Designed miniproteins, single chains, continued (2). Designs and how they scored, part 81

Each design is a single chain, and the fold is of that chain. pLDDT is the mean over its residues in the fold that is shown.

## One batch from the design tools (miniprotein)

Design m6801
Fold by ESMFold2-Fast:
Structure m6801 (fold): chain A 62 residues (1-62)
Amino acid sequence: GEPALVVDTAKSKTKEEAIKKAVENALQKARDLGLTVRAIDVEVKEHEDYYEATAYAAVVRP
């Protein structure tokens, strides 16, 4: 079957912190589900007072 996606988001006052938190959240979610991460992509949206990052982890069963 095609790889599945594990998706998570984070918000922070800094772009770097938002990315870091979103990636950590997605990787932790994949780990908790017993899935192997093959790739990760991140989208960042800038708001007036904060950054929002969305991490897309492409996952497969081990």
Scores: mean pLDDT 84

Design m6802
Fold by ESMFold2-Fast:
Structure m6802 (fold): chain A 83 residues (1-83)
Amino acid sequence: GPEEGEKAAKEGIEAGKKAVEFKKKAEELEKQGDILKAIGYRIRALGEGLEAILNAKKALELGADKALADEAIALAEEAGVKA
């Protein structure tokens, strides 16, 4: 129901925020020349971004507020992951 959809949307937003943080950390490490660590953070950003998209889609299917799902998708896209 809508409550389960809201929970999924919130989990998606949390994952999306983590994806953005990992992307920013990867970019910092790239500027420092730490390419191997940067790759690790980019993989983590991809994983969290995909989780954000998956949870956003589940939230929409369960009748959650479109604005919450759109926030999760926008965070994933900011992290470089498309819906």
Scores: mean pLDDT 89

Design m6803
Fold by ESMFold2-Fast:
Structure m6803 (fold): chain A 68 residues (1-68)
Amino acid sequence: SALEAAREVLALGREARPDLVAELDELQKKLEEAVKNKDLEEEIEIGVKEVELAVELTVAGREALRAR
C-alpha cells in the first residue's frame, strides 16, 4: 500500500539522518508543552517545522532507496 511504502521511505530517512530524528524528538517535546500551555501560535510554528523535517526525511529516504 502507499502508506506502507511511505513508512519504509521514512524509516530509511531516519536511519540516514539521525540528526533530523533528534530534531523531531525535541520538537515533539516542545509541541506537547505548547499544547499544555494552550499556545496556539507556538503549536502552529512547531507544526510547520515538523512538516519541513518530515519532507527532509522523505528526501533522505528516497535517496537511500535509490542507492540500494
Scores: mean pLDDT 83

Design m6804
Fold by ESMFold2-Fast:
Structure m6804 (fold): chain A 69 residues (1-69)
Amino acid sequence: NLISQAAQALGTLVSKGIISAVELKNAITLLQDKGATVDQINNAIQNADVTIDAAVAKEQFDQLIAQLK
């Protein structure tokens, strides 16, 4: 569930406003390339945990994206 975890981390960054439109597009493209569906990504973004600290969310996202590359 690495893809699901990365999509959830992405959702938290989007909800907190700490990701640029370019980074968001690149992350979505990478997730889709690794087999994520549009519905899976949208659901993860809509149900993202906004209580997670911004720095923690960014670190988790970066680690998960590195593992997906």
Scores: mean pLDDT 80

Design m6805
Fold by ESMFold2-Fast:
Structure m6805 (fold): chain A 61 residues (1-61)
Amino acid sequence: EVESIIEQLKEQLGKELPKRLAERIVKLAEEGVDLDVMDEITLLIADGDFKGLEELLDKVE
């Protein structure tokens, strides 16, 4: 579903997402990180901005 961040992440994880970053995102989702952070992660994945994604993950971990 478009409104489900978790469903969007599952779809994006099936695309060109590096395994290392995918594992970090799943861990953050399991730990209950803020939805605003998950929204930003989803947007960075959709844009293919894996550098920005890694920088965001480094700040929130």
Scores: mean pLDDT 68

Design m6806
Fold by ESMFold2-Fast:
Structure m6806 (fold): chain A 76 residues (1-76)
Amino acid sequence: SSADRLNAQIRDIHLKFTAESLRVIGDEVDTILALRRAGGSDSDIEAVRAAGRARQAQLRSETDRQIAELQQQLAS
């Protein structure tokens, strides 16, 4: 059914978001570890964390938009 197709698409979007979110977290951790090894400042580490938060917010916003469009189709 069209509902089954839409639910499958929502599930796939959710799985993609989870994978991309985990990659962003991994990149942040790796960058912070490299900075600590290089003697980077607390300010440098804070900047990396701020960038990570901004990227997570962008990813969440994009994902929420895609899911909302499909949920609207389900409600119709």
Scores: mean pLDDT 89

Design m6807
Fold by ESMFold2-Fast:
Structure m6807 (fold): chain A 60 residues (1-60)
Amino acid sequence: SEEEKAVKLAHELLKQGKSALQAMSAVTENTDNPNAIAAAGKSLAGPLSEESHRRVAESE
């Protein structure tokens, strides 16, 4: 399914050393399916929260 492909792409990018935000950016560039984007986001919820927190701290 497109959801499985999106999740696989996101995790493959994390394995390559990309950040969770970069992985989600790549997912949204490769699919316009909102269910696939949501599935990838849910599977990256922990890493995404950590990355977003780091960026906020760096911006202050």
Scores: mean pLDDT 71

Design m6808
Fold by ESMFold2-Fast:
Structure m6808 (fold): chain A 78 residues (1-78)
Amino acid sequence: SAVEQRLEQLRKEFEDVYEEAVQHIKNGDQLGYTKQLFSLLAIRTELEYIARTHPELKDRAQAMLSEIDARIKDLLAM
């Protein structure tokens, strides 16, 4: 379905944004880092919306949210 394709696209977008956030940390770019954090939160919000509005994908979206939340927590500890 289109929503399943969007779920996979959100995973890829998360990986790209996460990698960019890590590079901004390494380069000391606080503004770039902060912008990527907002992008990660936007991805998280869309996953919560999918979990809430698509019962058939709820378990997959929630599993992905748990994974993403753990990785955001790791990023914030850097």
Scores: mean pLDDT 87

Design m6809
Fold by ESMFold2-Fast:
Structure m6809 (fold): chain A 65 residues (1-65)
Amino acid sequence: SSMEEAVKREFAKVKEKYGAIEDIEVSGDTVTLKIKADTPEARAAAEEFTQKASAMGLKSRVVFV
């Protein structure tokens, strides 16, 4: 849907900002952050991702790959 695509565009900005992000998946009301490593950059990425998801009323998951 157009709303799901708008959500994907917003999270694409987070993905472009942080090299530690492997992928961000959108599924219904849930967004999943896949992180390459546990580094200061990865922690900053996870915090920004979680805050953005919460502000948009979405459930968030963070996984290490």
Scores: mean pLDDT 80

Design m6810
Fold by ESMFold2-Fast:
Structure m6810 (fold): chain A 86 residues (1-86)
Amino acid sequence: MAEALGQQLIAEGQRLIDLAQQLRDYLTNQSPDALPEELRAPAAEVVAVGRKLGLETGKLPQAVQLGIDAMAERGERLIAEGKALL
């Protein structure tokens, strides 16, 4: 049972890391204002995280970058927690 939970945490952590990388790649090559529909909800969550960290939201790209970093760090923590259960 612990192995199943460990695998689920690793999978969820990897999903967050992959999503953070997709957002980072998009923002490097495209305007943040032109986000594809499938990335809009993840980007909104990332902006909400950036806002909670006390950022002035006058520049969306800055808030999104900080939120992407936080999302990737969360993914890394989930992977570490999952591996500890294996």
Scores: mean pLDDT 71

Design m6811
Fold by ESMFold2-Fast:
Structure m6811 (fold): chain A 76 residues (1-76)
Amino acid sequence: MKEEIIEKLTEFLKEKYGLSEEQARLVAENAVFAYENFSKEEAKKIITKLLERLGFSPEEAEKMAEDIVKLIEELK
């Protein structure tokens, strides 16, 4: 279920990257939306730009976006 994927992504981002509940949920919701409405490659770009706006370096953001998309694919 979509909500279950959002919950698992939120927990993953909090545990692995130290995001707050609010930031992790924002990223998780936007990542799932991007994955459902755009190509995998465009979704990665959207997630990467969101993470850069939250203060992550471009390199960190790109790695995080890759991990997020991989986790969504594993949970669907």
Scores: mean pLDDT 83

Design m6812
Fold by ESMFold2-Fast:
Structure m6812 (fold): chain A 67 residues (1-67)
Amino acid sequence: LHVTGEEAEAFFLSIEGVGQETAQKLIAHFGSSLQKIANATPEELEAIDVPRPLAEKIIQAARDYLQ
C-alpha cells in the first residue's frame, strides 16, 4: 500500500514516542510504503537513528495497520 507522504507522516505521528523528526526520517528512508516498514528489521530503523524499542513499535504498528 502506497499512501501520500502526509498520510504516512500522520500515521507515524500517531505512534507513541514518534515525533516530527523521526517521522521525516522514516519517510526519507522508506518513502510512503508502510509495507516496506512492516517487513523491515529493527536494525534497519536503528541505521536511520531510531532507537530499538521505538523501531519495534513502529514496525508492529505498520503490521497492525496493514493486517
Scores: mean pLDDT 78

Design m6813
Fold by ESMFold2-Fast:
Structure m6813 (fold): chain A 67 residues (1-67)
Amino acid sequence: AREEALARAKELTADLPKELQDLALNAVEFLLAGQHAFADGYLDVLKSRGYEEVAREIRDIAEEARK
């Protein structure tokens, strides 16, 4: 589940700058650990840079992996 979620998130963010891809992958890790406040901080950076849909999909990937 975790490895699959990280692989999906990496593919989703492959076209993003490296810094934003790293933030997205860290957000997945924090969401899987139940650390929503830390994940929200990272996802807010993605939203501020115009990647709001990517931030939403990252949440969906992590939520699916936690089932």
Scores: mean pLDDT 83

Design m6814
Fold by ESMFold2-Fast:
Structure m6814 (fold): chain A 55 residues (1-55)
Amino acid sequence: SGLAEALEALAYATRKGNEDAVNWGVDTLGLGLTSGMASDEDRRYGAERIRKLAD
């Protein structure tokens, strides 16, 4: 699921020590979980972006 991919990306960013990527991921996923705007596809996109920020 997109949520699982997003959580894995957040764990990756945490292991990389990239605080900006972690903060972006927490804020974006937190808002997405409570809003009707976040689809499974949106969460996959978020996961991809977190990984790119962490690199």
Scores: mean pLDDT 72

Design m6815
Fold by ESMFold2-Fast:
Structure m6815 (fold): chain A 109 residues (1-109)
Amino acid sequence: VRLPHTVLIVLDAGTPEETVRALAEGLRALAADGSTSVAHHWSDSPLVNEAVEAVRANARADPETRLLLVVATSDTPEVLARAEAARREAEALVAAADAEHAALVAARR
């Protein structure tokens, strides 16, 4: 009867280290609550990867928020190509979630 809120977070190469650290700290705080799940994730940051695993480990069966994360800290061609592919996959998942929500709203009429 409810759909979780879908949130996409993208951090591109050149994002300050403090911002990446703040994201990881925020994810760890969300992990403590258990109301957030991670549906898609790609990152070249071990700090972000560890925080994502904490969120996944503590996620409830009925999460209120569904996160999609793409975090690139390196500007190498390989990292940029992988981040772009992950971002396109995440955008497709957001579009699918939006369509699912719209269908549920329409079904109520």
Scores: mean pLDDT 80

Design m6816
Fold by ESMFold2-Fast:
Structure m6816 (fold): chain A 76 residues (1-76)
Amino acid sequence: MELIDKAIEAVKAGNKEEAKKYLDEFMREVAERYPQVAPAVLELARKAKEAIDAGNYDESLKYLEEIKRLVEEARA
């Protein structure tokens, strides 16, 4: 999950635009490869972007980590 890890690192660095870019690229991959979890992941991604835009980085990281967990479970 390279794109989600890049999004997490961008949030930790305070790079809002880079974080949202990598998250959007990751969401496109999830919709294509894991359509069964895509609706739940998309809702979490929306919340993560709202938190990033608000500067609530701790909240955004929680959502990004939950996204990562759900996609890892879908791969199992």
Scores: mean pLDDT 82

Design m6817
Fold by ESMFold2-Fast:
Structure m6817 (fold): chain A 93 residues (1-93)
Amino acid sequence: SIRARVQQILDLQDAAIDAARAGDLAKAQSFADQAVSAAQDLLRLDPSAGRHTLAFQYDLALRQAEKARQEGDEQAASIAEQLAEQYRGLLAS
């Protein structure tokens, strides 16, 4: 299900940021890598749904990064910025 794949990517992105906020940078990186991988899989399975989802996730990651930065959470901001950069790269390819 496309909906299930989209939800999985959102859940993984949230888990990455939550792990970073908790100070578990290894877990944060693992969840971030899984989110990017799942997004790549969706883009391969359905390029239209994948591009639409990546654009949404890119904007969401930028908002999450800005919020974390405003809250002084540099680890969470860094993970969110990394996710945004990876999604932007996938959209450009």
Scores: mean pLDDT 90

Design m6818
Fold by ESMFold2-Fast:
Structure m6818 (fold): chain A 57 residues (1-57)
Amino acid sequence: AEAAYERLLAGNRSVRGAFALELPLDAEQREVVLHGSRAQLETLRETLLALLAQALA
């Protein structure tokens, strides 16, 4: 999960778009993943780590 989260943080719009499609995000969370700054993504860190852990299990 942490490795996938680091890929998301470092990722371009295409990478972020792929994560937004695969993760069960609400509309607000999806907006942050697609268009948010790194700092905004970090505010969702715990939520994104939990979702990534479930998606990658």
Scores: mean pLDDT 77

Design m6819
Fold by ESMFold2-Fast:
Structure m6819 (fold): chain A 81 residues (1-81)
Amino acid sequence: MMSIEEGVKTLLSVLSPEAVVAFAAAVRREAERAAQQGDEETKQRYIEFLETLLKVVEEDPRFSEEQKAAIRELLEQAKAA
């Protein structure tokens, strides 16, 4: 979806890579909380956001391989919850 990718790219233009990783970690914690409460709809929305974020981050040369790996791991952890 172009509009979501454009929104994520705009967000990345104003946040440092470190801030983006911290934000992704916060989203992963909210996905886990939603899963614990049985809120599968909210959990899936957070997962979709993390998937879109990862696609944009993997194409962004500002991010180190370690930061890209961290976001991939956070997405996998969110899906596992």
Scores: mean pLDDT 81

Design m6820
Fold by ESMFold2-Fast:
Structure m6820 (fold): chain A 92 residues (1-92)
Amino acid sequence: MTAVVAVYDESGRIVKTRVLRGSLRQIAEAAAEFAKEARDELGVTGVRVFLPADQQTVEELAREIVRILEEMGIKVKKVEVGGGEIDIELEP
């Protein structure tokens, strides 16, 4: 599958985007790593993922991204899922 990932700062400004391809797990791992990298280097506060898939698949991807972020020591403040979009806000 293919997903577009955007990372944004505290003002909601998109700082960087990346196109990810692979299995759901590969996309989740790459999205979480991209979010961590952007947080550490650019001070981003959130990540948004666009995946043209059914609601169940999008929700599964969101759960996997959150799990990997938490395993990396990143606290998740808020998660919203809908319309093929995942929005994850990170705690400072």
Scores: mean pLDDT 86

Design m6821
Fold by ESMFold2-Fast:
Structure m6821 (fold): chain A 74 residues (1-74)
Amino acid sequence: SAVANALRKMAEYYKEQGREELAKKLEEISELEDPEVAKMKAVMALHETFKDDLEELSRELVLFNKLLQEEREK
């Protein structure tokens, strides 16, 4: 549930940025029953999307970890 909630927040964030394909992919991943599989697939999607900009990739992974931590504390 914490992983799913973090991924839904990430999807809304990317939708607001106009990254509709990534947002849709993260929404689909958030519906997976296994939270560890969902987390792994989300990280892979971020790597695939930002592979040509390692600095941006690093920032996006930090954001995902921050949102995941916030959901785990609730």
Scores: mean pLDDT 83

Design m6822
Fold by ESMFold2-Fast:
Structure m6822 (fold): chain A 100 residues (1-100)
Amino acid sequence: MPSVEELLAKLEEAARAEDYGTLLETLSELNQLLKTASKEELAKVAERLEEFYRELVAAGAKRGVLALVGDFIAGVYKKAGKEEKAEEMEKEIREIREAM
């Protein structure tokens, strides 16, 4: 199985390329790998992905890509015990989906 770093790189490439198939596959693989991660490691992954998500927003990425990445980030924050961060992301993704 690839490392977290390799999956994060693949996720970023798929998101920028608007490759929904590879993006969904990579998110699934990352979810499986993160099942054994500590809350601290989950928080670090979510924070790194949120930085990337903000880059996607600034670049005008497709709403479908933003919704998939943001939904995943919210789930990781929730698993990390970062409830406020998860709720903030869930609200933002809801607004994006309503605008689609």
Scores: mean pLDDT 85

Design m6823
Fold by ESMFold2-Fast:
Structure m6823 (fold): chain A 56 residues (1-56)
Amino acid sequence: STLTRVAAHDSGLSVETLRRLTAASRSVEELAAQLVALGLDPETARGAARAAFLGR
């Protein structure tokens, strides 16, 4: 989806990686926490997580 592609671009992750992380996460907050653990700042992580969940 377009939202997943935008989230991947903003996070610096591949679309495939972001799709897998989204599928493995139970909530936007859980995905955002995983993205922060991967080195993203909290604001970027929250935005990317929300876009990825809406685009799934």
Scores: mean pLDDT 79

Design m6824
Fold by ESMFold2-Fast:
Structure m6824 (fold): chain A 81 residues (1-81)
Amino acid sequence: SMKENFEEGLERMKEDLRQLKEQAEATSDPETLELLIRGLENGLGQLEQMRSKITDPSLLKQLDELIAEIEALIEEIRAKL
């Protein structure tokens, strides 16, 4: 179902975010950090578009939490530059 597809998508995105956090913590290379920021900003745009299509309160909460975590990670990476 559409809900199951969104739930699977959110779980994949959470795992991807975990890996990106580990990459950001493991590197001080500005070029790599800038590429990570660009990828995260593109991801935010996709998540915000997805948010407009979701009406399930539990999925919206999970999506909003994921958006907030990505925004926080972008700020942390920018602080290293």
Scores: mean pLDDT 83

Design m6825
Fold by ESMFold2-Fast:
Structure m6825 (fold): chain A 65 residues (1-65)
Amino acid sequence: APDDLGLTTPEEIEAFKLATHYLLKGYSEDEAAKLVAEKTGISLERAREIVQRAKELLDLAGIET
């Protein structure tokens, strides 16, 4: 569950799903953050935090992005 990531709102949970999706498609962290912010309506600053968390989890799983 995303509890350990401090994700509490539906928008933040959706942002995390989108961040993971874009990172797996080979988007950069900055590009993924912009797309996540635009699609979910969260701030770019918060989108960057969520993208970083998604990347950290993918890196821990041995997935290079």
Scores: mean pLDDT 78

Design m6826
Fold by ESMFold2-Fast:
Formats: structure tokens, sequence, C-alpha cells
Structure m6826 (fold): chain A 70 residues (1-70)
């Protein structure tokens, strides 16, 4: 059970990391170089992957803490 949950969370985190890396390497430079976006829009777009990762890491920590108490 714990191993299955860890495997699922690791797979989900790996997908988020791959999407984040692709975004920062291939998408974000194009957005930053575009005159169509304001600085505020560019900063918000750049911050979004980090916010998603932080939320995921918090959920993982809470889930593992609960499993360790059982």
Amino acid sequence: MIEEIKAQLEAERAKLQAERDDFYNNVLPRILGSPKFSLDQKLKIAQQPDDIMAAFDKEVAETLARLSEL
C-alpha cells in the first residue's frame, strides 16, 4: 500500500518535473522574448510551475506523515 502510493506520487512528480523542464527550456524563453506579454504576465507564467510543485510536495509530506502514524 505505502509502496504503491509512493510509486504513484513519484510518477506524478516526474511528470510535473518533465513538464516544468520542457516549459522552462522550450516555452518560457519564447514567452520572455515576446513583446505580446507584459512583465507581470511573464512573472506570473514563470511562477506557476513552482507553485504546482510546492503544492504537490506539501500533499506528499502530509500523506506520508499520515501513513507513518498508521
Scores: mean pLDDT 76

Design m6827
Fold by ESMFold2-Fast:
Structure m6827 (fold): chain A 96 residues (1-96)
Amino acid sequence: SEAELEKMVEEAGKGYAKNPEAVEKALELAREAAEAARAGKEEEAEELLKEAMELLTKEAGMSEKAAELFLRGYGAVEEGVASEKTKEYIKKILEI
């Protein structure tokens, strides 16, 4: 539902505000994971994404669902395949 999505977006935004350094590091790891995946290094990509998820959940306090939504949305924006709604939610989370 849209209400569930908005709740996840709010949770991700609160996590960013709580620990922006951990969130920025998680996004850097997600970019590295995307590059590893494009190079066919799937195991390396999975390890980088796992580290990104641990930063978002353990250090920024996001739920696993909010962290997954955030990383998937961010990856889609970076690859130029995100919907306008996804772009809007990622901008709202980052407030940049």
Scores: mean pLDDT 81

Design m6828
Fold by ESMFold2-Fast:
Structure m6828 (fold): chain A 61 residues (1-61)
Amino acid sequence: AAEIAALDAEAGRVIDDYTKKAEELRSKYGEEGKKLADEVIKQGNLESSRLAERARALGAA
């Protein structure tokens, strides 16, 4: 239970961090930042998805 909560919290934090970084890149670099922001968000979603799968595996007990 505690470990699942920790992984879920970390997944949310990863998404937040990537979202902030993407927004900062877009704000600073405009068109150049837009394409890079897309890639950053995609990577954040992949990492978050992997953490969510680990949390589900722990919850399967």
Scores: mean pLDDT 75

Design m6829
Fold by ESMFold2-Fast:
Structure m6829 (fold): chain A 81 residues (1-81)
Amino acid sequence: MEEIDREVAEALVLIQAATGAIAIRNAKSKDEIEKLYEENKATVEKNIDRLAEKFGLSEEDKKRMLETANEILEKAYKEAL
């Protein structure tokens, strides 16, 4: 159960980060790129916290998910600018 819960949480975080990255890459103004990047970073962090509470994720799992999601979003942000 714990392993399946972790895998589901990781999949949800990755889907959210990927969706945010697509939105950032498709933004047409610098202001929109910056807004989407900040909003998606905040949303990912909040959702990782919620998933950690719901599925009993370790601090190591939370850190790994946050680092991976932030890397996806930061790459999209830098390439969109």
Scores: mean pLDDT 82

Design m6830
Fold by ESMFold2-Fast:
Structure m6830 (fold): chain A 85 residues (1-85)
Amino acid sequence: MTPAERELRRLIDEYVSLANEAKEALEKGDFEKAEELIKRMREVDHRILQLVREGVRLTPEQRAKLDEAGKIYNEVLKKVEELKK
């Protein structure tokens, strides 16, 4: 495994972890923490996209994990926006 492939795997694991934490924060009514976590997810997503653009291939399993975490990201973001207005 190349250094870039190891970094991609680490970033994907971080992204999934942050998604679960953001959902939990939202369920607890901690909107400030949920917003901070989605901002961190955006940073991690940017790094993942950079590695993919540089030629690192996503496995089908990694793509599925990112798709699921991305759905959680969108759900949390929408709910935070609705509750902060």
Scores: mean pLDDT 84

Design m6831
Fold by ESMFold2-Fast:
Structure m6831 (fold): chain A 96 residues (1-96)
Amino acid sequence: ADAVLALARELLADDEEAQALLDRAEAAIASGDEAALREVALEFEIESGIHLIKAWLEEDPEVRAEHLRRAAVYDALAYFLRTGDAEAALARLRAV
């Protein structure tokens, strides 16, 4: 679990919203609160969706690639919180 969150923090180091959500994910994992885990997973899914929409609307290929990268990181985090599959989540994050 620590390895997934640590890599995600590195990949989203410049994203204050992401760091706040990762803090909430860490607290939910530590407490075993399934409702809190589902709430944070949903917020990661929403952030992923927002970045996919921004990528669609962006004409600059570098900015578009950055939105697609952020969307993939958020999607991997949501997958991890919903499934508990740290190995698959790490593989997804390392592919970004």
Scores: mean pLDDT 88

Design m6832
Fold by ESMFold2-Fast:
Structure m6832 (fold): chain A 97 residues (1-97)
Amino acid sequence: LSEAGRQALYDAADGEVEAGREIAERILEAARAGDERRTAVLIAAGGILAAALEFTAEVLEKTAEETGDEEYRRKAEELREAVEEIRRAIREANALL
C-alpha cells in the first residue's frame, strides 16, 4: 500500500469507531426516553454496524500480521472496543424496556 492508501485505511477505521460510539449513545438515549419503536430500530442498526466493525477489525488484524504494522493492530483493537460499546448499549436498552 502507498503511504496515502495506508493513511486512508487508518482514517476509515477511525470513522467506523466514531460511528459505533455514536450509535451506542443513540440507542441508550432512545431507551431512556421510553421510545420503544426508535430503540428497536436503533438496536437493529447497531447490530448490523457491530458486525461490519468486527469484519473490519478482522481484516486489519490480518493485515498487521502480514505487514508487521502495529498501527493496524491498534486500529483493530479500537474497532473491537467500539463493538463492545454497541453490544453493551443494546443489553442496557433491552433491560430498560
Scores: mean pLDDT 86

Design m6833
Fold by ESMFold2-Fast:
Structure m6833 (fold): chain A 94 residues (1-94)
Amino acid sequence: SENAAIQKEVLERLAAGERMSDILRFLLEKAKELGADPELIEKLERELRMAEAADAEALSALLRKAHLDPLAELSAEEQAVAAAIEEKLLALEE
């Protein structure tokens, strides 16, 4: 499955200490390679701008918290960011 391969690459890049903005650039490039809808590409570009403005380490910690403990208390804003990234990963599945 293409989504599983992309998720594995994302986790490997996170483990290697890559910044979230760099990981989102990778996802945006993969979305373009897979011929994703222009709306999905626009959403990924917006997320990339948000990640570049935000603390990349804080965003990485948020994603790790969401993946390792999906029952952990996240703020409504943190939940929205985590859900948006997860939605984009799922949208790359074909």
Scores: mean pLDDT 67

Design m6834
Fold by ESMFold2-Fast:
Structure m6834 (fold): chain A 68 residues (1-68)
Amino acid sequence: GDETKFALARALYAASDADGRIDARTAIAILKEHGFSGSTAEELVRSLVDADGRVDTAELIAAASRAL
């Protein structure tokens, strides 16, 4: 398996709430910590963020995995 994908998924879920959602700013910070550029992290999150500034964690992991 891709070690980067597993580490990223674990970090994103650890930062998620009980509904499986994560704050957009927190998601961008975690993506950057796991090797994404700031622009790529912001584009991934922007495509998925809702009006409350939150992202579905499973959808973010799927999008990030496709970008790796």
Scores: mean pLDDT 82

Design m6835
Fold by ESMFold2-Fast:
Structure m6835 (fold): chain A 89 residues (1-89)
Amino acid sequence: SIEELAKKLLSEDPEEQYRAALELIRHGTKEELKKVLPYLEKALDHPDPRVQALAVEAIARAGEEGKKILEKALDSPNPVVRAVAEAAL
């Protein structure tokens, strides 16, 4: 399921995390991405900037609810998250 895929973003395996993020971007519909927004939001704090960038892209594709999360991400203490969120808005 899309939810099981999103849970892999929180996996301790970096390859599984990256693959899950990539699959969410490639195959996730707007409605499916909305359902997993809490996992995508947590992925913004991921130490890998590639995962952070893919999470921002997936959140942006989730529509208005995703846009609200990106607007909050502009206040993130992580400068990479702020920069990617600004670029996606």
Scores: mean pLDDT 77

Design m6836
Fold by ESMFold2-Fast:
Parts: C-alpha cells; sequence; structure tokens
Structure m6836 (fold): chain A 74 residues (1-74)
C-alpha cells in the first residue's frame, strides 16, 4: 500500500471520529460544516497533502450536512 493511500485513509478515519464528537454539540454543526468546506477548498491548492487534508475536511462537512438535512426532514 502506498504511503499516500495510508495517510488518506487515516485522515478520513480521523474525520469520521471528529464528526461524531462535533455532533454532540448540534448547535455548532452548521457553522462547523460550512467552515470545514471553506478550509477544504483552500487546502486543495496546497499539493498532495493539502488534497488529502481537503478530502478529509470535505468528508467531515458532508457527514455534518447530511445530519442537519436528516434533522430538518424529521
Amino acid sequence: MSMLEQIRQQALDHARGLAAYILRHPDVVPQVADQSLKTADALASQGPLGQISGQALRTLAQILRDWVARQAAA
């Protein structure tokens, strides 16, 4: 397995864990989701490690946004 693939998988796993922690504070979830997406876009231009970090933050934002959408639909 390549080093970059291993780093990517680890970053995604950490993003999922962080999402679970943030969801314990539902009042900040929309703000964190928006900020994470903005930061991910900025990091996308920083090379391979920036792309990996950006992907992890986009995954975080998507989990949080999906949660907000489910709460709004309930």
Scores: mean pLDDT 78

Design m6837
Fold by ESMFold2-Fast:
Structure m6837 (fold): chain A 63 residues (1-63)
Amino acid sequence: KLEEKIEKIANEAFELFKQGKTLKEVYSYIENKINEMDTGELSKEQVFLRVTSIFGRKLMEAR
């Protein structure tokens, strides 16, 4: 369930970027979503790194 939430946030962040949002706005969106969620045993920083890793991978694949 946590992994599904992480992928969902990464997907939503990528869609915002495709819509023309700045990286600052996209990262603010990610941070806000993580602050609202239960991260379980992972720290919020660990979840942020996981989300941004998936987001970065999607950016590379979109080239």
Scores: mean pLDDT 82

